# Ledger of designs, part 25: designed miniproteins, single chains, continued (5)

Each design is a single chain, and the fold is of that chain. pLDDT is the mean over its residues in the fold that is shown.

## One batch from the design tools (miniprotein)

Design m16895
Fold by ESMFold2-Fast:
Structure m16895 (fold): chain A 102 residues (1-102)
Amino acid sequence: VEVTQSPASLTAKVGSTATLTCRASQPVDSVDWYKEVNGKLTLLIKDGKLADAPSRFSASGSGTEFTLTISNLQLEDSATYVCIALVNGKWASASATLTVVE
């Protein structure tokens, strides 16, 4: 079972909106979204609900396609974003890199 993110890398301007899409090879109930800095993961979204993230972060999607949207981008949002799904009793993950510029 496989999970992929698109785009694999994105450069966006401060104050704009970034959209990252996570696609599973088969239907899942939800995906979790993490922010990765130097190999450390911070949970942003768990089961489609906001966890340790500002309200400008949101998640949507169902079945095989899930989206993380980050509005009003800040320089500190530059990071690797990881989506994680539990598929057939196994964890699958995919990552994308976001670079925010002025």
Scores: mean pLDDT 83

Design m16896
Fold by ESMFold2-Fast:
Structure m16896 (fold): chain A 76 residues (1-76)
Amino acid sequence: AAPPAELSREEIVARMEEDIEEQLKKSIEYIKEHKVPNAEKIIKNLESGKEVAIELVRTSAERQEAYRRMLLWEEG
């Protein structure tokens, strides 16, 4: 795989979106598995939060740069 320093902006955004989707999936699975009270409302709020988070990662160069630095730190 290409090292994080060689990743395009589009690839960084794609990885950030993938991380957001995966975290949402795990949170929803946890809520459903543990039969958390008000699960439907919590899931709806999480899904709304995902839309905001994705928009922020697409529009924020600062967040994109921070994520690239994190990947470089993990692979360095």
Scores: mean pLDDT 78

Design m16897
Fold by ESMFold2-Fast:
Structure m16897 (fold): chain A 103 residues (1-103)
Amino acid sequence: DLREEYRRVIRRLREESGLSPYEIAQRIRTALEMIRTGELKPLPPLPSLPPELSDEELIAMMEELRRAVEEAEALPSLTPGQRAGINLGKMLLGEVTDEELAK
């Protein structure tokens, strides 16, 4: 069940990395923007009153991120921004191991 896999990844990010639902969403949006624009983007600062995000909203964002990463990896060449976006996306999706990050 792909949705159950996304729920497990989100739970891991929250419990092991200490990321809030908003911080996860912010990182997903940053990865998507870098993939789509080809530009390297910094993470925006946290707002003083971040909105609450449902698990359903995060799952939908994870599905969009997976598709964007897969489509971008199929490109014949990548900009630095696209490569950074793919790497961030893979980390968020749980597809990048500690061994890959050490390379």
Scores: mean pLDDT 74

Design m16898
Fold by ESMFold2-Fast:
Structure m16898 (fold): chain A 94 residues (1-94)
Amino acid sequence: KEEAEELLDEGLAAFLEKDYEKAIELFDKALESEDDIIRAQAAYYKGLALFELGKYEEAIEYFEEALKLAKKTNAESLIELSEKNLEKAKKKLE
């Protein structure tokens, strides 16, 4: 498995354990990948972790980055998930 894919898997494991700070650290490392699909997933999951920490403005930034990368890679499911969570995060700032 590519190192970036392993970092994404470890980040997801930390996220499921509700260790959002550790998850973000691992997703930040995965964002260094040259693979736009891995970067899109890492940005999306970092957005989710930031949302769980109540960092809604930062979550919006990463959902927007995830959406941009998902559109570039034609990752339809990730486009839908990023748009939905972007709307949800924006509503938290109302």
Scores: mean pLDDT 88

Design m16899
Fold by ESMFold2-Fast:
Structure m16899 (fold): chain A 57 residues (1-57)
Amino acid sequence: MSEEELLARLAIREAEELLAKGLISEEQANTVKELARAGRLEEAAALLREIARKHGV
């Protein structure tokens, strides 16, 4: 697995965990997963950081 593929999988996993905890909507989780699958890892990471910052995670 490439580094980019690993980072994408980690972003997808984080979005799924946040959704399971009720910290984000399905729409937000799908946006992160879509960005990660498209190789837009910087945008996926930025969205995850913004969510974490708002919820103290």
Scores: mean pLDDT 79

Design m16900
Fold by ESMFold2-Fast:
Structure m16900 (fold): chain A 55 residues (1-55)
Amino acid sequence: SPVAELRQELVEAARKFSRGELTKEDLERLIQKARELGHDELVDMAEQLLKEYDS
């Protein structure tokens, strides 16, 4: 399922963020994917991760 796949990508992105390996481009792509799927939970997860990245 695209939703399940994106959820796993977001979990992996959070792990990469904790290791200092996540890029802003990766986050922007994940946000775009979540919006394309129309899944508010995944959009919120991606945007929260972006806020932490920009802090």
Scores: mean pLDDT 81

Design m16901
Fold by ESMFold2-Fast:
Structure m16901 (fold): chain A 94 residues (1-94)
Amino acid sequence: MDYLRQGQQYLDQGNYQQAIDYYQRAIQQDPNDWRAWLNLGRAYGRLGNYDQAIRYLQQAIQLDPSPDVYLSLGGVYYRKGNLDLGRQYIQLSR
């Protein structure tokens, strides 16, 4: 029922554009739901748009500094080639 669940289904299928649409709807419904921001960051990261992914993940951290957000941010920095920042954020997820 919720847009987060539908977005996760599309994310798991590799349909990142559909996942983004549902996560944007989740944010319109509740802009304080850090999970929607986290999953927007994940979807953009899968598309290789690392700068946009980082911006959405930073918004998620401001709302809730969860281990999942730190792990995702670390993964994006790692893929972007910033291994030191990637390692630092992964450490913060523990």
Scores: mean pLDDT 85

Design m16902
Fold by ESMFold2-Fast:
Structure m16902 (fold): chain A 71 residues (1-71)
Amino acid sequence: MLNIDDMIAGAEKEASRDPRLAGDIYDSVGDYYLSQGDFDSAREYYKKAAELYEKAGDLEKAKEYRELAET
């Protein structure tokens, strides 16, 4: 079974080497928490995804997830 904690740990390890991949993982984690009704956790992981997309140079996607995290 996919463990959310293992996914988060994997994203953290990839953040410096492949920020795009790390951002995609945090996006999936955010979507998971949103589906569970945990809006606070979803917001936190969307914010992390936005920061990683900005680091990857995807400024449009970073802005999209930053706005989503502020809601």
Scores: mean pLDDT 80

Design m16903
Fold by ESMFold2-Fast:
Structure m16903 (fold): chain A 97 residues (1-97)
Amino acid sequence: SMEDEVRKLMIEAGKNYEKDPEKARELYRKALELVAKMLVDAIKNNAEPSRIQRLLDELAFLALRLGKEEVDKILDKYNIPDEVKKQIDARYEYLKA
């Protein structure tokens, strides 16, 4: 599944985070693209709130790894609504603290 692919990318990125930061960032960028697509699909199909919340948590984590500006550019590319972006921002600030 796309969710399994995201998990695989996240694990491989984590393994490379200290020894190969550039490779880790590339893998996190691939995961970011997939999570953004999954979020668009979840919103469009009125997925359960718990599923949407998990995707928002994953995007907040990716913002910690890639930087918020890079994540925001992808969210804008996928036309994610500002109200949803605010929810990601709140999660990011919580994780950063």
Scores: mean pLDDT 89

Design m16904
Fold by ESMFold2-Fast:
Order: C-alpha cells, then sequence, then structure tokens
Structure m16904 (fold): chain A 93 residues (1-93)
C-alpha cells in the first residue's frame, strides 16, 4: 500500500471507531481502533513518522474515551490499545 492509502484506511477506521463509540457499540469501536493501530505500525515501518503520529494521537484520544465509557470487561481492551498507541508514539521521539 502507498502511504496515502495507509493513511486513508486508518482515517476510515478512526471515523468508524468514533461512530461506534458514540452509538455505544464498544466492541466495534475496539475492532476499528486495533485496525488503525496496525495501519499506524505499517506507516512507522515504511518511515512515515508524521502520518503515524497523527493516527496514534487520535487512537489514544478515542481509547481514553472508550476506557471512560465502556463496561469493565471491555476497559482492559481499551487500556491495552491506549498503552500500545502511547508506546509507539513515544518511540517516534
Amino acid sequence: MTPEELLEEARKHLEEARKALQAGDYPTAIKHLREALDLAQKLIDEGHVEEARRILTEVMELAAELMRKAPPELQIDASVILLHAATLLASLR
């Protein structure tokens, strides 16, 4: 995939995650956040650091909101996503 294709797919997953989160569909939000994380990792692997930083920042924001709103059994999934995104973002400094 081109960097533009990776960024576009990541943005689509972030938008679907946001919609799912607003609808209270937490499993769907988690799925789309994980897909966005995978795409951010591919952007990092291909040297597109600034694009990855933008995606990771939005993943962290949505995962933090998910931790606040989701039932306890799904909060662990959200916390793992948040930690993974934060760790990747820190590695870009």
Scores: mean pLDDT 86

Design m16905
Fold by ESMFold2-Fast:
Structure m16905 (fold): chain A 78 residues (1-78)
Amino acid sequence: SSSPVEDVEKQAEELLKENPDAELVKVTSSELNKVKPGDIITLTDPKTGKKRKARVIAKTEFGYEPFRHGGYLLVKYL
């Protein structure tokens, strides 16, 4: 048995395990709903604080409670 929160976190960890050169980005429900695998989006790189283009590899299902209507994107910065 797992909570919905644990399910989203587990999905994110499994996606990152298959793509160890990728990054996880926490996003709102609006962004999660509009973005799909293969899309190129502009994100703020947490290491530099600058805007960078990134390719979406995967996304988690809609999250509840601690994600407040959101989830994770798995991205590769270009």
Scores: mean pLDDT 72

Design m16906
Fold by ESMFold2-Fast:
Structure m16906 (fold): chain A 72 residues (1-72)
Amino acid sequence: SPIEELLARLDSLSVDEAARALYQLLTDLVLRGVEIPPEEAERLAALLARFEETRDLADIRELVRLLAEIEK
């Protein structure tokens, strides 16, 4: 899974590289027609807002983990 591959690589990426990879994954999910339930969509929005404030790799890690759960 591209999401699981990103999780494995996060520690080797800069925050900006990790953010770019995250946004690419979000774009790919939309293009694949993956339906995100409203509760998960709200959680994603909250985590994205937190990341934009903190710019912390830990917040990207939590976002990517949530995407991995949504893809299952």
Scores: mean pLDDT 80

Design m16907
Fold by ESMFold2-Fast:
Formats: structure tokens, sequence, C-alpha cells
Structure m16907 (fold): chain A 100 residues (1-100)
């Protein structure tokens, strides 16, 4: 895949996740996978996977902290993936806050 094809594939993954009835943990897991697809960014992906594990464990504070860390690093993603990622993170945050 070209870099443009990877960015588009990641954006489509994020758009599908956003449109789906997924848990906060599932949304953050998909976000991590999309970061790997978009750019191979293992550091950003691990932040998101740690957020997914925290959300699955019911640790709202840890999950929200990881979402904030990921939001601060959105510029590391290709432009096409940035808005879809932000929407997924906003949805995950809203689900976590509603459950607390």
Amino acid sequence: MSAEERARAAAEMLEEAYASDLSAAELLGMAGAAALVASGDEELAEILFEGARAAAAGDAAAALAKIEEAEAQLDRLPAEAQEPMRKVLEKAKALIEAAA
C-alpha cells in the first residue's frame, strides 16, 4: 500500500467504528489498530491500546488520561485520519463519562 492508501484505509476503519455500536474499549482498540495502519506509529497505538485496556477494566480515570494523551498527538497521523480519529476518541470519552 502507498502512504495515501494506508491513510484512507485507516480513515475508513475509524469511520466504520464511529458508525458502529461499539463499547469505549472496542473504539479505543480500533483507534490503536487504525494508528498502526495509517503510519505504523507504535507509540500512539500503545497509548490507545492502554486506554482500551483501562476502559475494559472499568478504570475511567486511566482511560480518559490515555484519550487526552492521544488527542495531544493527533498531528502524528496523516491529515485524512485526524478528524475520523478525533470523532472516535470523542465518542469513547462520552461513553466513559456516561458510565461513571
Scores: mean pLDDT 87

Design m16908
Fold by ESMFold2-Fast:
Structure m16908 (fold): chain A 68 residues (1-68)
Amino acid sequence: MTESDLINERFIELLNLVKEGKISPVEAFRELYELLQRLQVSPETFQVFLDIAKQGFGLDEETVKRIL
Protein backbone atom coordinates (compact mmCIF):
# COMPACT_ATOMS: atom_id res chain seq x y z
CA MET A 1 0.00 0.00 0.00
CA THR A 2 1.12 3.57 -0.69
CA GLU A 3 1.70 6.33 1.88
CA SER A 4 -1.34 8.06 0.31
CA ASP A 5 -3.53 5.08 1.33
CA LEU A 6 -2.37 5.40 4.96
CA ILE A 7 -2.95 9.18 4.97
CA ASN A 8 -6.42 8.80 3.43
CA GLU A 9 -7.40 6.15 6.03
CA ARG A 10 -6.25 8.45 8.87
CA PHE A 11 -8.09 11.42 7.31
CA ILE A 12 -11.38 9.45 7.20
CA GLU A 13 -10.87 8.37 10.84
CA LEU A 14 -10.26 11.99 11.90
CA LEU A 15 -13.31 13.20 9.92
CA ASN A 16 -15.51 10.71 11.80
CA LEU A 17 -14.06 11.81 15.17
CA VAL A 18 -14.84 15.47 14.32
CA LYS A 19 -18.40 14.58 13.19
CA GLU A 20 -18.92 12.67 16.48
CA GLY A 21 -17.64 15.68 18.49
CA LYS A 22 -14.76 13.67 20.01
CA ILE A 23 -12.05 16.06 18.74
CA SER A 24 -12.03 19.60 17.35
CA PRO A 25 -11.42 20.33 13.62
CA VAL A 26 -8.21 22.15 14.65
CA GLU A 27 -6.95 19.07 16.55
CA ALA A 28 -7.85 16.81 13.60
CA PHE A 29 -5.97 19.09 11.16
CA ARG A 30 -2.92 19.19 13.45
CA GLU A 31 -2.87 15.37 13.72
CA LEU A 32 -2.97 14.98 9.93
CA TYR A 33 -0.34 17.72 9.44
CA GLU A 34 1.99 15.94 11.90
CA LEU A 35 1.46 12.62 10.08
CA LEU A 36 2.37 14.24 6.73
CA GLN A 37 5.55 15.68 8.30
CA ARG A 38 6.55 12.33 9.89
CA LEU A 39 6.08 10.45 6.61
CA GLN A 40 8.11 13.13 4.73
CA VAL A 41 5.79 12.89 1.73
CA SER A 42 6.55 14.69 -1.54
CA PRO A 43 5.60 18.41 -1.67
CA GLU A 44 2.84 17.54 -4.18
CA THR A 45 1.30 14.86 -1.93
CA PHE A 46 1.64 17.14 1.12
CA GLN A 47 -0.19 20.02 -0.61
CA VAL A 48 -3.01 17.77 -1.89
CA PHE A 49 -3.75 16.29 1.55
CA LEU A 50 -3.36 19.66 3.30
CA ASP A 51 -6.01 21.16 0.96
CA ILE A 52 -8.31 18.13 1.46
CA ALA A 53 -7.93 18.41 5.26
CA LYS A 54 -8.68 22.16 5.25
CA GLN A 55 -11.86 21.56 3.20
CA GLY A 56 -12.91 18.36 5.04
CA PHE A 57 -12.49 19.81 8.54
CA GLY A 58 -14.20 23.09 7.58
CA LEU A 59 -11.27 25.30 8.57
CA ASP A 60 -10.83 28.86 7.31
CA GLU A 61 -7.52 30.08 5.81
CA GLU A 62 -6.67 32.20 8.87
CA THR A 63 -7.03 29.22 11.24
CA VAL A 64 -4.83 27.01 9.01
CA LYS A 65 -2.12 29.72 8.89
CA ARG A 66 -2.12 29.89 12.71
CA ILE A 67 -1.62 26.09 12.99
CA LEU A 68 1.22 26.02 10.41
Scores: mean pLDDT 79

Design m16909
Fold by ESMFold2-Fast:
Structure m16909 (fold): chain A 61 residues (1-61)
Amino acid sequence: DGAERAARAAEEAARRGDPVAAASAAWQMGKHGDREKGLEGVRAGAAGDAEAAARYAQEAA
């Protein structure tokens, strides 16, 4: 239901250094899977860490 697309978007955001896009992807992944991991990704993205946010987005799946 879009989880693979959100995971791919998170990886692309991390490569671009876009923490906001990575945080958004983490939120979507958490909504459909592990909400706690999704929230950790949102917090990492808010702190400017796009790579950590993308990692948590994938773990939230």
Scores: mean pLDDT 77

Design m16910
Fold by ESMFold2-Fast:
Structure m16910 (fold): chain A 56 residues (1-56)
Amino acid sequence: SELIKRLIKKELKLTDEQLEELVAMVEAGVSAEEIAKRLGISVEDAAGAVAALRAS
């Protein structure tokens, strides 16, 4: 999971705080659409990150 978190941070250009918020939202079952809105990223990028984190 640490490797996947590092890759997501690099690809989506997230801060450490944004990555922590992303992980917390994924664990809480927040939708990709709401995650995208919260972090200012695309729904596509949010959906990909959710899938990668859940597969880890």
Scores: mean pLDDT 82

Design m16911
Fold by ESMFold2-Fast:
Structure m16911 (fold): chain A 67 residues (1-67)
Amino acid sequence: LEELRKALEKQKEINKFIDDTIKRVKELQDKYNEALKAGNEEEAQKYRDEIFKLVEESKKKIDEMEK
């Protein structure tokens, strides 16, 4: 019974984290596209790096939460 409750709570937490992460990635992608349209390659690269870092950190966090 405790194991089932823990599994359900864990899944809800993971799903919420994923949804929040997707929203943040979307915001950074919008900024990246704006920088590209403005011809600001350095700023675009910065946002691309931030997206990559966010995805990698999120993947590690999900792996940790699943344990």
Scores: mean pLDDT 83

Design m16912
Fold by ESMFold2-Fast:
Structure m16912 (fold): chain A 80 residues (1-80)
Amino acid sequence: SDEEIARRTLAVLRRRGDETLRKMEKYDEEVQKQALESFEKAAITMAEQLGRDHGLSPELTKELLEEIRAYVAELKEKVL
């Protein structure tokens, strides 16, 4: 289902975001924040492209983007 595609995409992005934060732990806060900002931009672009390729509804695409932004905000708080 479209919901399952969105859920699987979010799960993959969560794994990649966690891995990014883990790899960046040895760097200063500014570098970590820049890496998370780059990750967010890439994740949003990927989710929008996935929505187009699979014909996800605008509502599901919006929900996926909101969940991605919320997840990245959570990661940024862990840097502080």
Scores: mean pLDDT 84

Design m16913
Fold by ESMFold2-Fast:
Structure m16913 (fold): chain A 95 residues (1-95)
Amino acid sequence: SKKAEEYFKKGLEYMLKEDYEKAKEYFEKALEYDPNFILAWVGLALVGLVLNDKKLVEEYEKKLSEYTLNEEEGKIADEIQRVILDKDEEALKKA
């Protein structure tokens, strides 16, 4: 959907401006037009990681399990998963 792509692009623009609340709003709007737009789910996962929002990250992981990813999408997903695991290890070491 052209509208989903436009809203996704707006979400990225707000990510660069460090306006994570607006970034989340636009990624959610992208998914209203195309619920299968996996890059918008990736964007929401990145917002969730920055805002420390576990629920948003869990929604991404659930949605990711329902899709077949291309090579680029799979690589991005693997990098996100590694960041999540690294964050959990860091929390354990700071106990």
Scores: mean pLDDT 72

Design m16914
Fold by ESMFold2-Fast:
Order: structure tokens, then sequence, then C-alpha cells
Structure m16914 (fold): chain A 76 residues (1-76)
């Protein structure tokens, strides 16, 4: 998630998209193991994807930080 936040801050849309695919795969694994976080992980991931595709770098950074916190919580 940290690399995704860095790419979004730099305005690197293609780098952010690539990093998002890796983060999204990990978030799906965590959602399968932690059903309580599944809805939040999927909703935050969708918001992040939409922000990146729209070139909303501020929204992408915010959503990526929220997703990082959710993933860290689900891993504990």
Amino acid sequence: AEELIEKARAGDVEGAKKAFLEVAARARELALKNPEYQKELLETGQKLKEAIEAGDFEGAVKAAEELKELMERAEK
C-alpha cells in the first residue's frame, strides 16, 4: 500500500494502477480470511480504483491510506 501512496502522490497514474493491482489482490486474500472486514476492504478498494482512473490523486492518496489501515487491522 505504501508504494501505491507514493505513486499517487507523484501523479504516476500507470504506476499507481500497477501497484493497485497488487494491493487489490492482497486485500481480496485478507477479505476471504476476515469476513468482518470484507465489505470495507472491497468498498475502499473500489473508491481507490475510481480515484486513480479519474486522475484524482488527492482522493487516491486518501483511499490508499484508508485501505492500508484496514489491511493492517485485518492482518492482526
Scores: mean pLDDT 76

Design m16916
Fold by ESMFold2-Fast:
Structure m16916 (fold): chain A 61 residues (1-61)
Amino acid sequence: DLGDIVAEAVGKALEAKELVGTPEAKRLVEEAKRLAEEAEKGGAKEAVKAIREMIAEVEKA
């Protein structure tokens, strides 16, 4: 289900944002990127944009 993939990707990205600077945040970012790629393939363009913006914030910190 595309909605489940989007929800999981958002959850991983938000958790990574809370754990910024830890090895766990890096793992969560990698998982969120994988799920965002699946969501983009499924057509969830707006959700993917939001997920990628959250990932970028974590990576900049």
Scores: mean pLDDT 81

Design m16917
Fold by ESMFold2-Fast:
Structure m16917 (fold): chain A 73 residues (1-73)
Amino acid sequence: MPLSDTQTAIVNKAAQTAMEAVRAGASPEEAIEKAIETAREAADKAGLSEKEKEEIIEQSRKAAKAVVARVTA
């Protein structure tokens, strides 16, 4: 399922937020939640539908988990 440029940018920002949070000493759970919050705020600002927001949040959660697993291992 292709993401729009806007959706891709939001997912990338969420992944970056998770990495920065873990490097700053946040727990894996805290880093993931911070990334999801960042994705939700960006999606709301972009005027995305609820369906689009749900897709972005899911993709952002997967990206954040992958980043956190790599940094925390």
Scores: mean pLDDT 79

Design m16918
Fold by ESMFold2-Fast:
Structure m16918 (fold): chain A 69 residues (1-69)
Amino acid sequence: GPMEEELKRLKERIINALKAAGYSDEEAEKLAEEILKKYGTDEKKINEAIAEYLRKKGKDVLADVALAQ
């Protein structure tokens, strides 16, 4: 349904952001599932969670971009 498609798109967005920061495919997928289980479709909280993982990899510029979304 529409919610399942939205969650799939959000998951792909989170995975792509984490992979750009240097997380492996497996790590990015696992973290994306954990973020979505915790925050659902709350884009602000998702972006804050992405930014924290990007900072852990020393990707401060990417973290700032994630927070600006």
Scores: mean pLDDT 80

Design m16919
Fold by ESMFold2-Fast:
Structure m16919 (fold): chain A 106 residues (1-106)
Amino acid sequence: SLRERAREALGEALKLLQEAYEKAAEIDEEIAELVREALAHAALAQARLDAGDLEGALRAAEEAARELEEAYRKAKEIPEAAETAELVERALEEVRRAAELLREAI
């Protein structure tokens, strides 16, 4: 189902975000904070989806995407953050996939 695929995408995003946070925390506090905020919003999107609140899940996923877009822009400017940038880009792709699937499910 669309909901199951959205949940799988959010689950993959959460895994990538946890890895990105651990790496970002060693490099740059601002990037780490943006990744932490995105992780919180992605987790909120999953919780709302599990509760049947598709519109709330979509809003949370869109917030996570905005935070990840900013984190990616900042990480790309720091050579030491190359691996963090790659993880953030992959997490952003998964969050965007979840948001698209949620829009189709509404």
Scores: mean pLDDT 91

Design m16920
Fold by ESMFold2-Fast:
Structure m16920 (fold): chain A 62 residues (1-62)
Amino acid sequence: SMEKIMAETEVSMYVIKGAVYLRFGDYEGAKEAYLKAAEIAEKHGDKETAERARKLAEEVAK
């Protein structure tokens, strides 16, 4: 569906945003972006992607 495509696109955008912030040393921005990706994925029933995004956020803090 269009809603699913939009959600998948938005998740991808936040994951990319998180990676960009991480590259530039903005750890708070990176964590927030990854957690946002996880939230969107979870709302759309993609538990696997949500779990991966949460793990990315956790790794930023280590």
Scores: mean pLDDT 84

Design m16921
Fold by ESMFold2-Fast:
Structure m16921 (fold): chain A 65 residues (1-65)
Amino acid sequence: MLEKEIKVALGLMYYSLGKKLFEQGKYEEAKELYEKSLELLREGGASEELLEEVEEKLKEAEKKI
């Protein structure tokens, strides 16, 4: 399961960076990072709660663009 563990870790890193950019008003950049995060988290088998949280953040960023 190493590949899945790495994907979840990378997804969380992208999510963290995306949140920081969103707080700075960089919504387009935050959206791109949330999209990458979701892809990696889904492939890695992350929890439904985490996936929903990132999807909500992605939708928030899209509304600001």
Scores: mean pLDDT 84

Design m16922
Fold by ESMFold2-Fast:
Structure m16922 (fold): chain A 65 residues (1-65)
Amino acid sequence: AEEYNNKGIELAKEGKLEEALEYYKKAIAIDPNYAEAWKNLGEVLQLMGKEEEAEEAYKKAEEIK
């Protein structure tokens, strides 16, 4: 889970938002209670203009904390 989250962070820093999104989703698929991955997913979705999906991801991260 952490390896995929870290790869997502790397890709997001490079501006590869869609690829970062896929890696955060992979991290969440392995560990659905990975609050950091949900928060990072929300941030990338917001940067991509997917505000509704970003809100859902942020809400999930808050529920896990």
Scores: mean pLDDT 80

Design m16923
Fold by ESMFold2-Fast:
Structure m16923 (fold): chain A 80 residues (1-80)
Amino acid sequence: MPSLEELEEEAERILEEVARLEREALETGDREVLERAVELAREGIRLLREILERDPNNLRARLDLLAMEGTLLVLERMLK
């Protein structure tokens, strides 16, 4: 089972990649890029929820979760 630190590092990597793909999708209108961004945002949310299950008082993870849930909502609306 990954450590809390390893989960936090992975979540940070996913947050950075989702932000990159979101910018690319906005610039290009590429549906495949947008679909990859949605998939990664969902994985980021899963990891952030796992972090909060193990450390419920992690304010950074809670704020990142709220931000990622907002990003996912925007990305899913762009796919419609």
Scores: mean pLDDT 85

Design m16924
Fold by ESMFold2-Fast:
Structure m16924 (fold): chain A 97 residues (1-97)
Amino acid sequence: MSEVEELLQRILDVAAAAGAIADLEQQIEVSMVQIEAAALLTALRRNPELADKVSPEVLEEVRRLIREAEAAVAAGDVDAAIEHLREALRLLREAIS
């Protein structure tokens, strides 16, 4: 499994954790994060060479954003978690484009 696939799975796991404590409006935003992460994971599995487009610097920034999202979930801050996960997905999407 590529490091990019592992990071996308971690984004899905953090989104699920955020969803467990989210209100109805936040649940819609969490669902959008999950849909985008699943779509990117599907694209990467169909074209594994896309992982090679993600630089080490982008991988480290994505790891940092996932850690910030995990910390936000632990603090009960679903909005901050969603914002960090969206930024991580934006960086990954731009890197593989």
Scores: mean pLDDT 90

Design m16925
Fold by ESMFold2-Fast:
Parts: sequence; C-alpha cells; structure tokens
Structure m16925 (fold): chain A 82 residues (1-82)
Amino acid sequence: SAENQEEAELLRRIAREMRELGASEELLRLVEEAARAAAAGDWEKAEEYDKRLAELASKDPEQLKIVLEAIARVAEEVRAEE
C-alpha cells in the first residue's frame, strides 16, 4: 500500500512537471492513468500506460524532451529530499 502510494505520488509529480513544460494532453492523461493504476496496485494497467507513454514520446522528439526533463526535475527533487 505505502509502496503503491509512493509510486503514484512520483508519477503525479512527473505529470505536474510535464504540464509545466507543455506536454500534450494525451501524454498527461497517460501519466495520470498510470498513477491511478499504481495507487490501486494494478501493475498490469500501470505497465500498459507506461509502454503507451514511451511509444508516443519516442515518436515526438519535442514531447520526449519534455518527459525526460520532467523526470530529471523530479529525480533532483527526490535527491534534495534525501
């Protein structure tokens, strides 16, 4: 339960940074759905949304940059909190 909530919170933080960076609504929806699935412990659905997000981002270099920058920002925030 705690592990599921921590993963969901990380995905929600990534979605927030993606929104600030101008990610498409489809990518934002996929991250938010992945967070919801993770919170529910539905790892099969979470993996499906993650694969879909990676596929869409890999086909759009601008969106890929946004996703990678959002992940980097959240990773730095997590390191600062440790």
Scores: mean pLDDT 81

Design m16926
Fold by ESMFold2-Fast:
Structure m16926 (fold): chain A 90 residues (1-90)
Amino acid sequence: NKLELLENLILQKKYDEALNLLEELLQDEDENIRLQALQLVPLFLAQDAPQPVLEQLVTILENVAKNDKSETVRKNAKEAASYLKSYLQA
């Protein structure tokens, strides 16, 4: 439900609301919810999100990569952050 809301917010280009909901979902107790939230990160690029939004997204992902209790979640967040950083440097 909240994952579908996050997808819809990104598609509607409501990026401030989408980033707030993404941060909430990345703090969920369920590892599968956190992983599914990370899978929606590429949609920000598909919607041509502005550079400040992508920079804030990198900061969120780097915090998850450093602090999440799950090795799988940390690895996925690190990979997503690295991809976004390479995109921003191009």
Scores: mean pLDDT 88

Design m16927
Fold by ESMFold2-Fast:
Structure m16927 (fold): chain A 55 residues (1-55)
Amino acid sequence: RKLEAAIKNAEVFKKYDPEIAEKGLKEGREYLSKGDKEKALQVITKYTAEAIKKL
């Protein structure tokens, strides 16, 4: 649930800061491929927060 919401939020912010949002999604997906859902959520949330601060 939380991870899915974080990914969706990152996709929304991709329109405002595509570089930061895309970087977060890429790193998050790499952690997901390793089975580390907690680290994936942490990384995606961190980059989404950075994108929000630039607004």
Scores: mean pLDDT 72

Design m16928
Fold by ESMFold2-Fast:
Structure m16928 (fold): chain A 71 residues (1-71)
Amino acid sequence: MDEELKKLMEEQIEKARELAKTLNEEAAKKLEEAIEYAKKALEALLAGDDEAAKKYLGKALEKAKEAVELA
């Protein structure tokens, strides 16, 4: 489970970075913030801290929504 989830999160992070290159600078900054929170969520998940992982994943989704609204 953890290995599959890690692979999925890494794939989504790479796709998000590719999309950021085609966005305006303000939307790209919000997407980069979402990517950073997603990385923190992945690190927390790998450390077994499910509460921290949920918190950071929530922040990643919040920033991703802001990026979509700015694009």
Scores: mean pLDDT 77

Design m16929
Fold by ESMFold2-Fast:
Structure m16929 (fold): chain A 66 residues (1-66)
Amino acid sequence: AAIEAERPAARAGFDATYEAALEHAKQGNVREANILAVASMILGAAAGMPDEEIRKRLAEVDEAIK
C-alpha cells in the first residue's frame, strides 16, 4: 500500500533527524536541537511510530540539553 511504502522513508528521516538533534543537544546547540526534534516528531508520526516511542526518543534529546 502507498502508506506502507512511504513509512520506510519517513522512518529513515526520523532516525537521521533524531541523531542530528541528539548530537546538537550534546554540543549545547539548543536551537538546532529543538528544530531537529520537531522535524523528528513530524517524521515519526508519518512513519506510523507509536507516540510513546517518539516521546521516549525526544526525552533523550531533552536530557542531553538539560
Scores: mean pLDDT 77

Design m16930
Fold by ESMFold2-Fast:
Structure m16930 (fold): chain A 70 residues (1-70)
Amino acid sequence: MKLVKLSEEEKELIKKAIEREMEPSEEMLKELNNPEGADLDLIMEEAAKQGAYGVVILVAVVESLLKRRE
């Protein structure tokens, strides 16, 4: 588990995908809005449980882009 600090643009992008493709869980929204950083693995696991594979792919892409910046 590693917490990742998302920009407001990245949070908005992921949040919109979640709202479009799945039913948001309280745990997932809490992680997305966590000021200490988001557990992207938890968000991907919750999306996968609901079959929201577009959200899983988007979060994986965002994580890849964050690794390039850091």
Scores: mean pLDDT 77

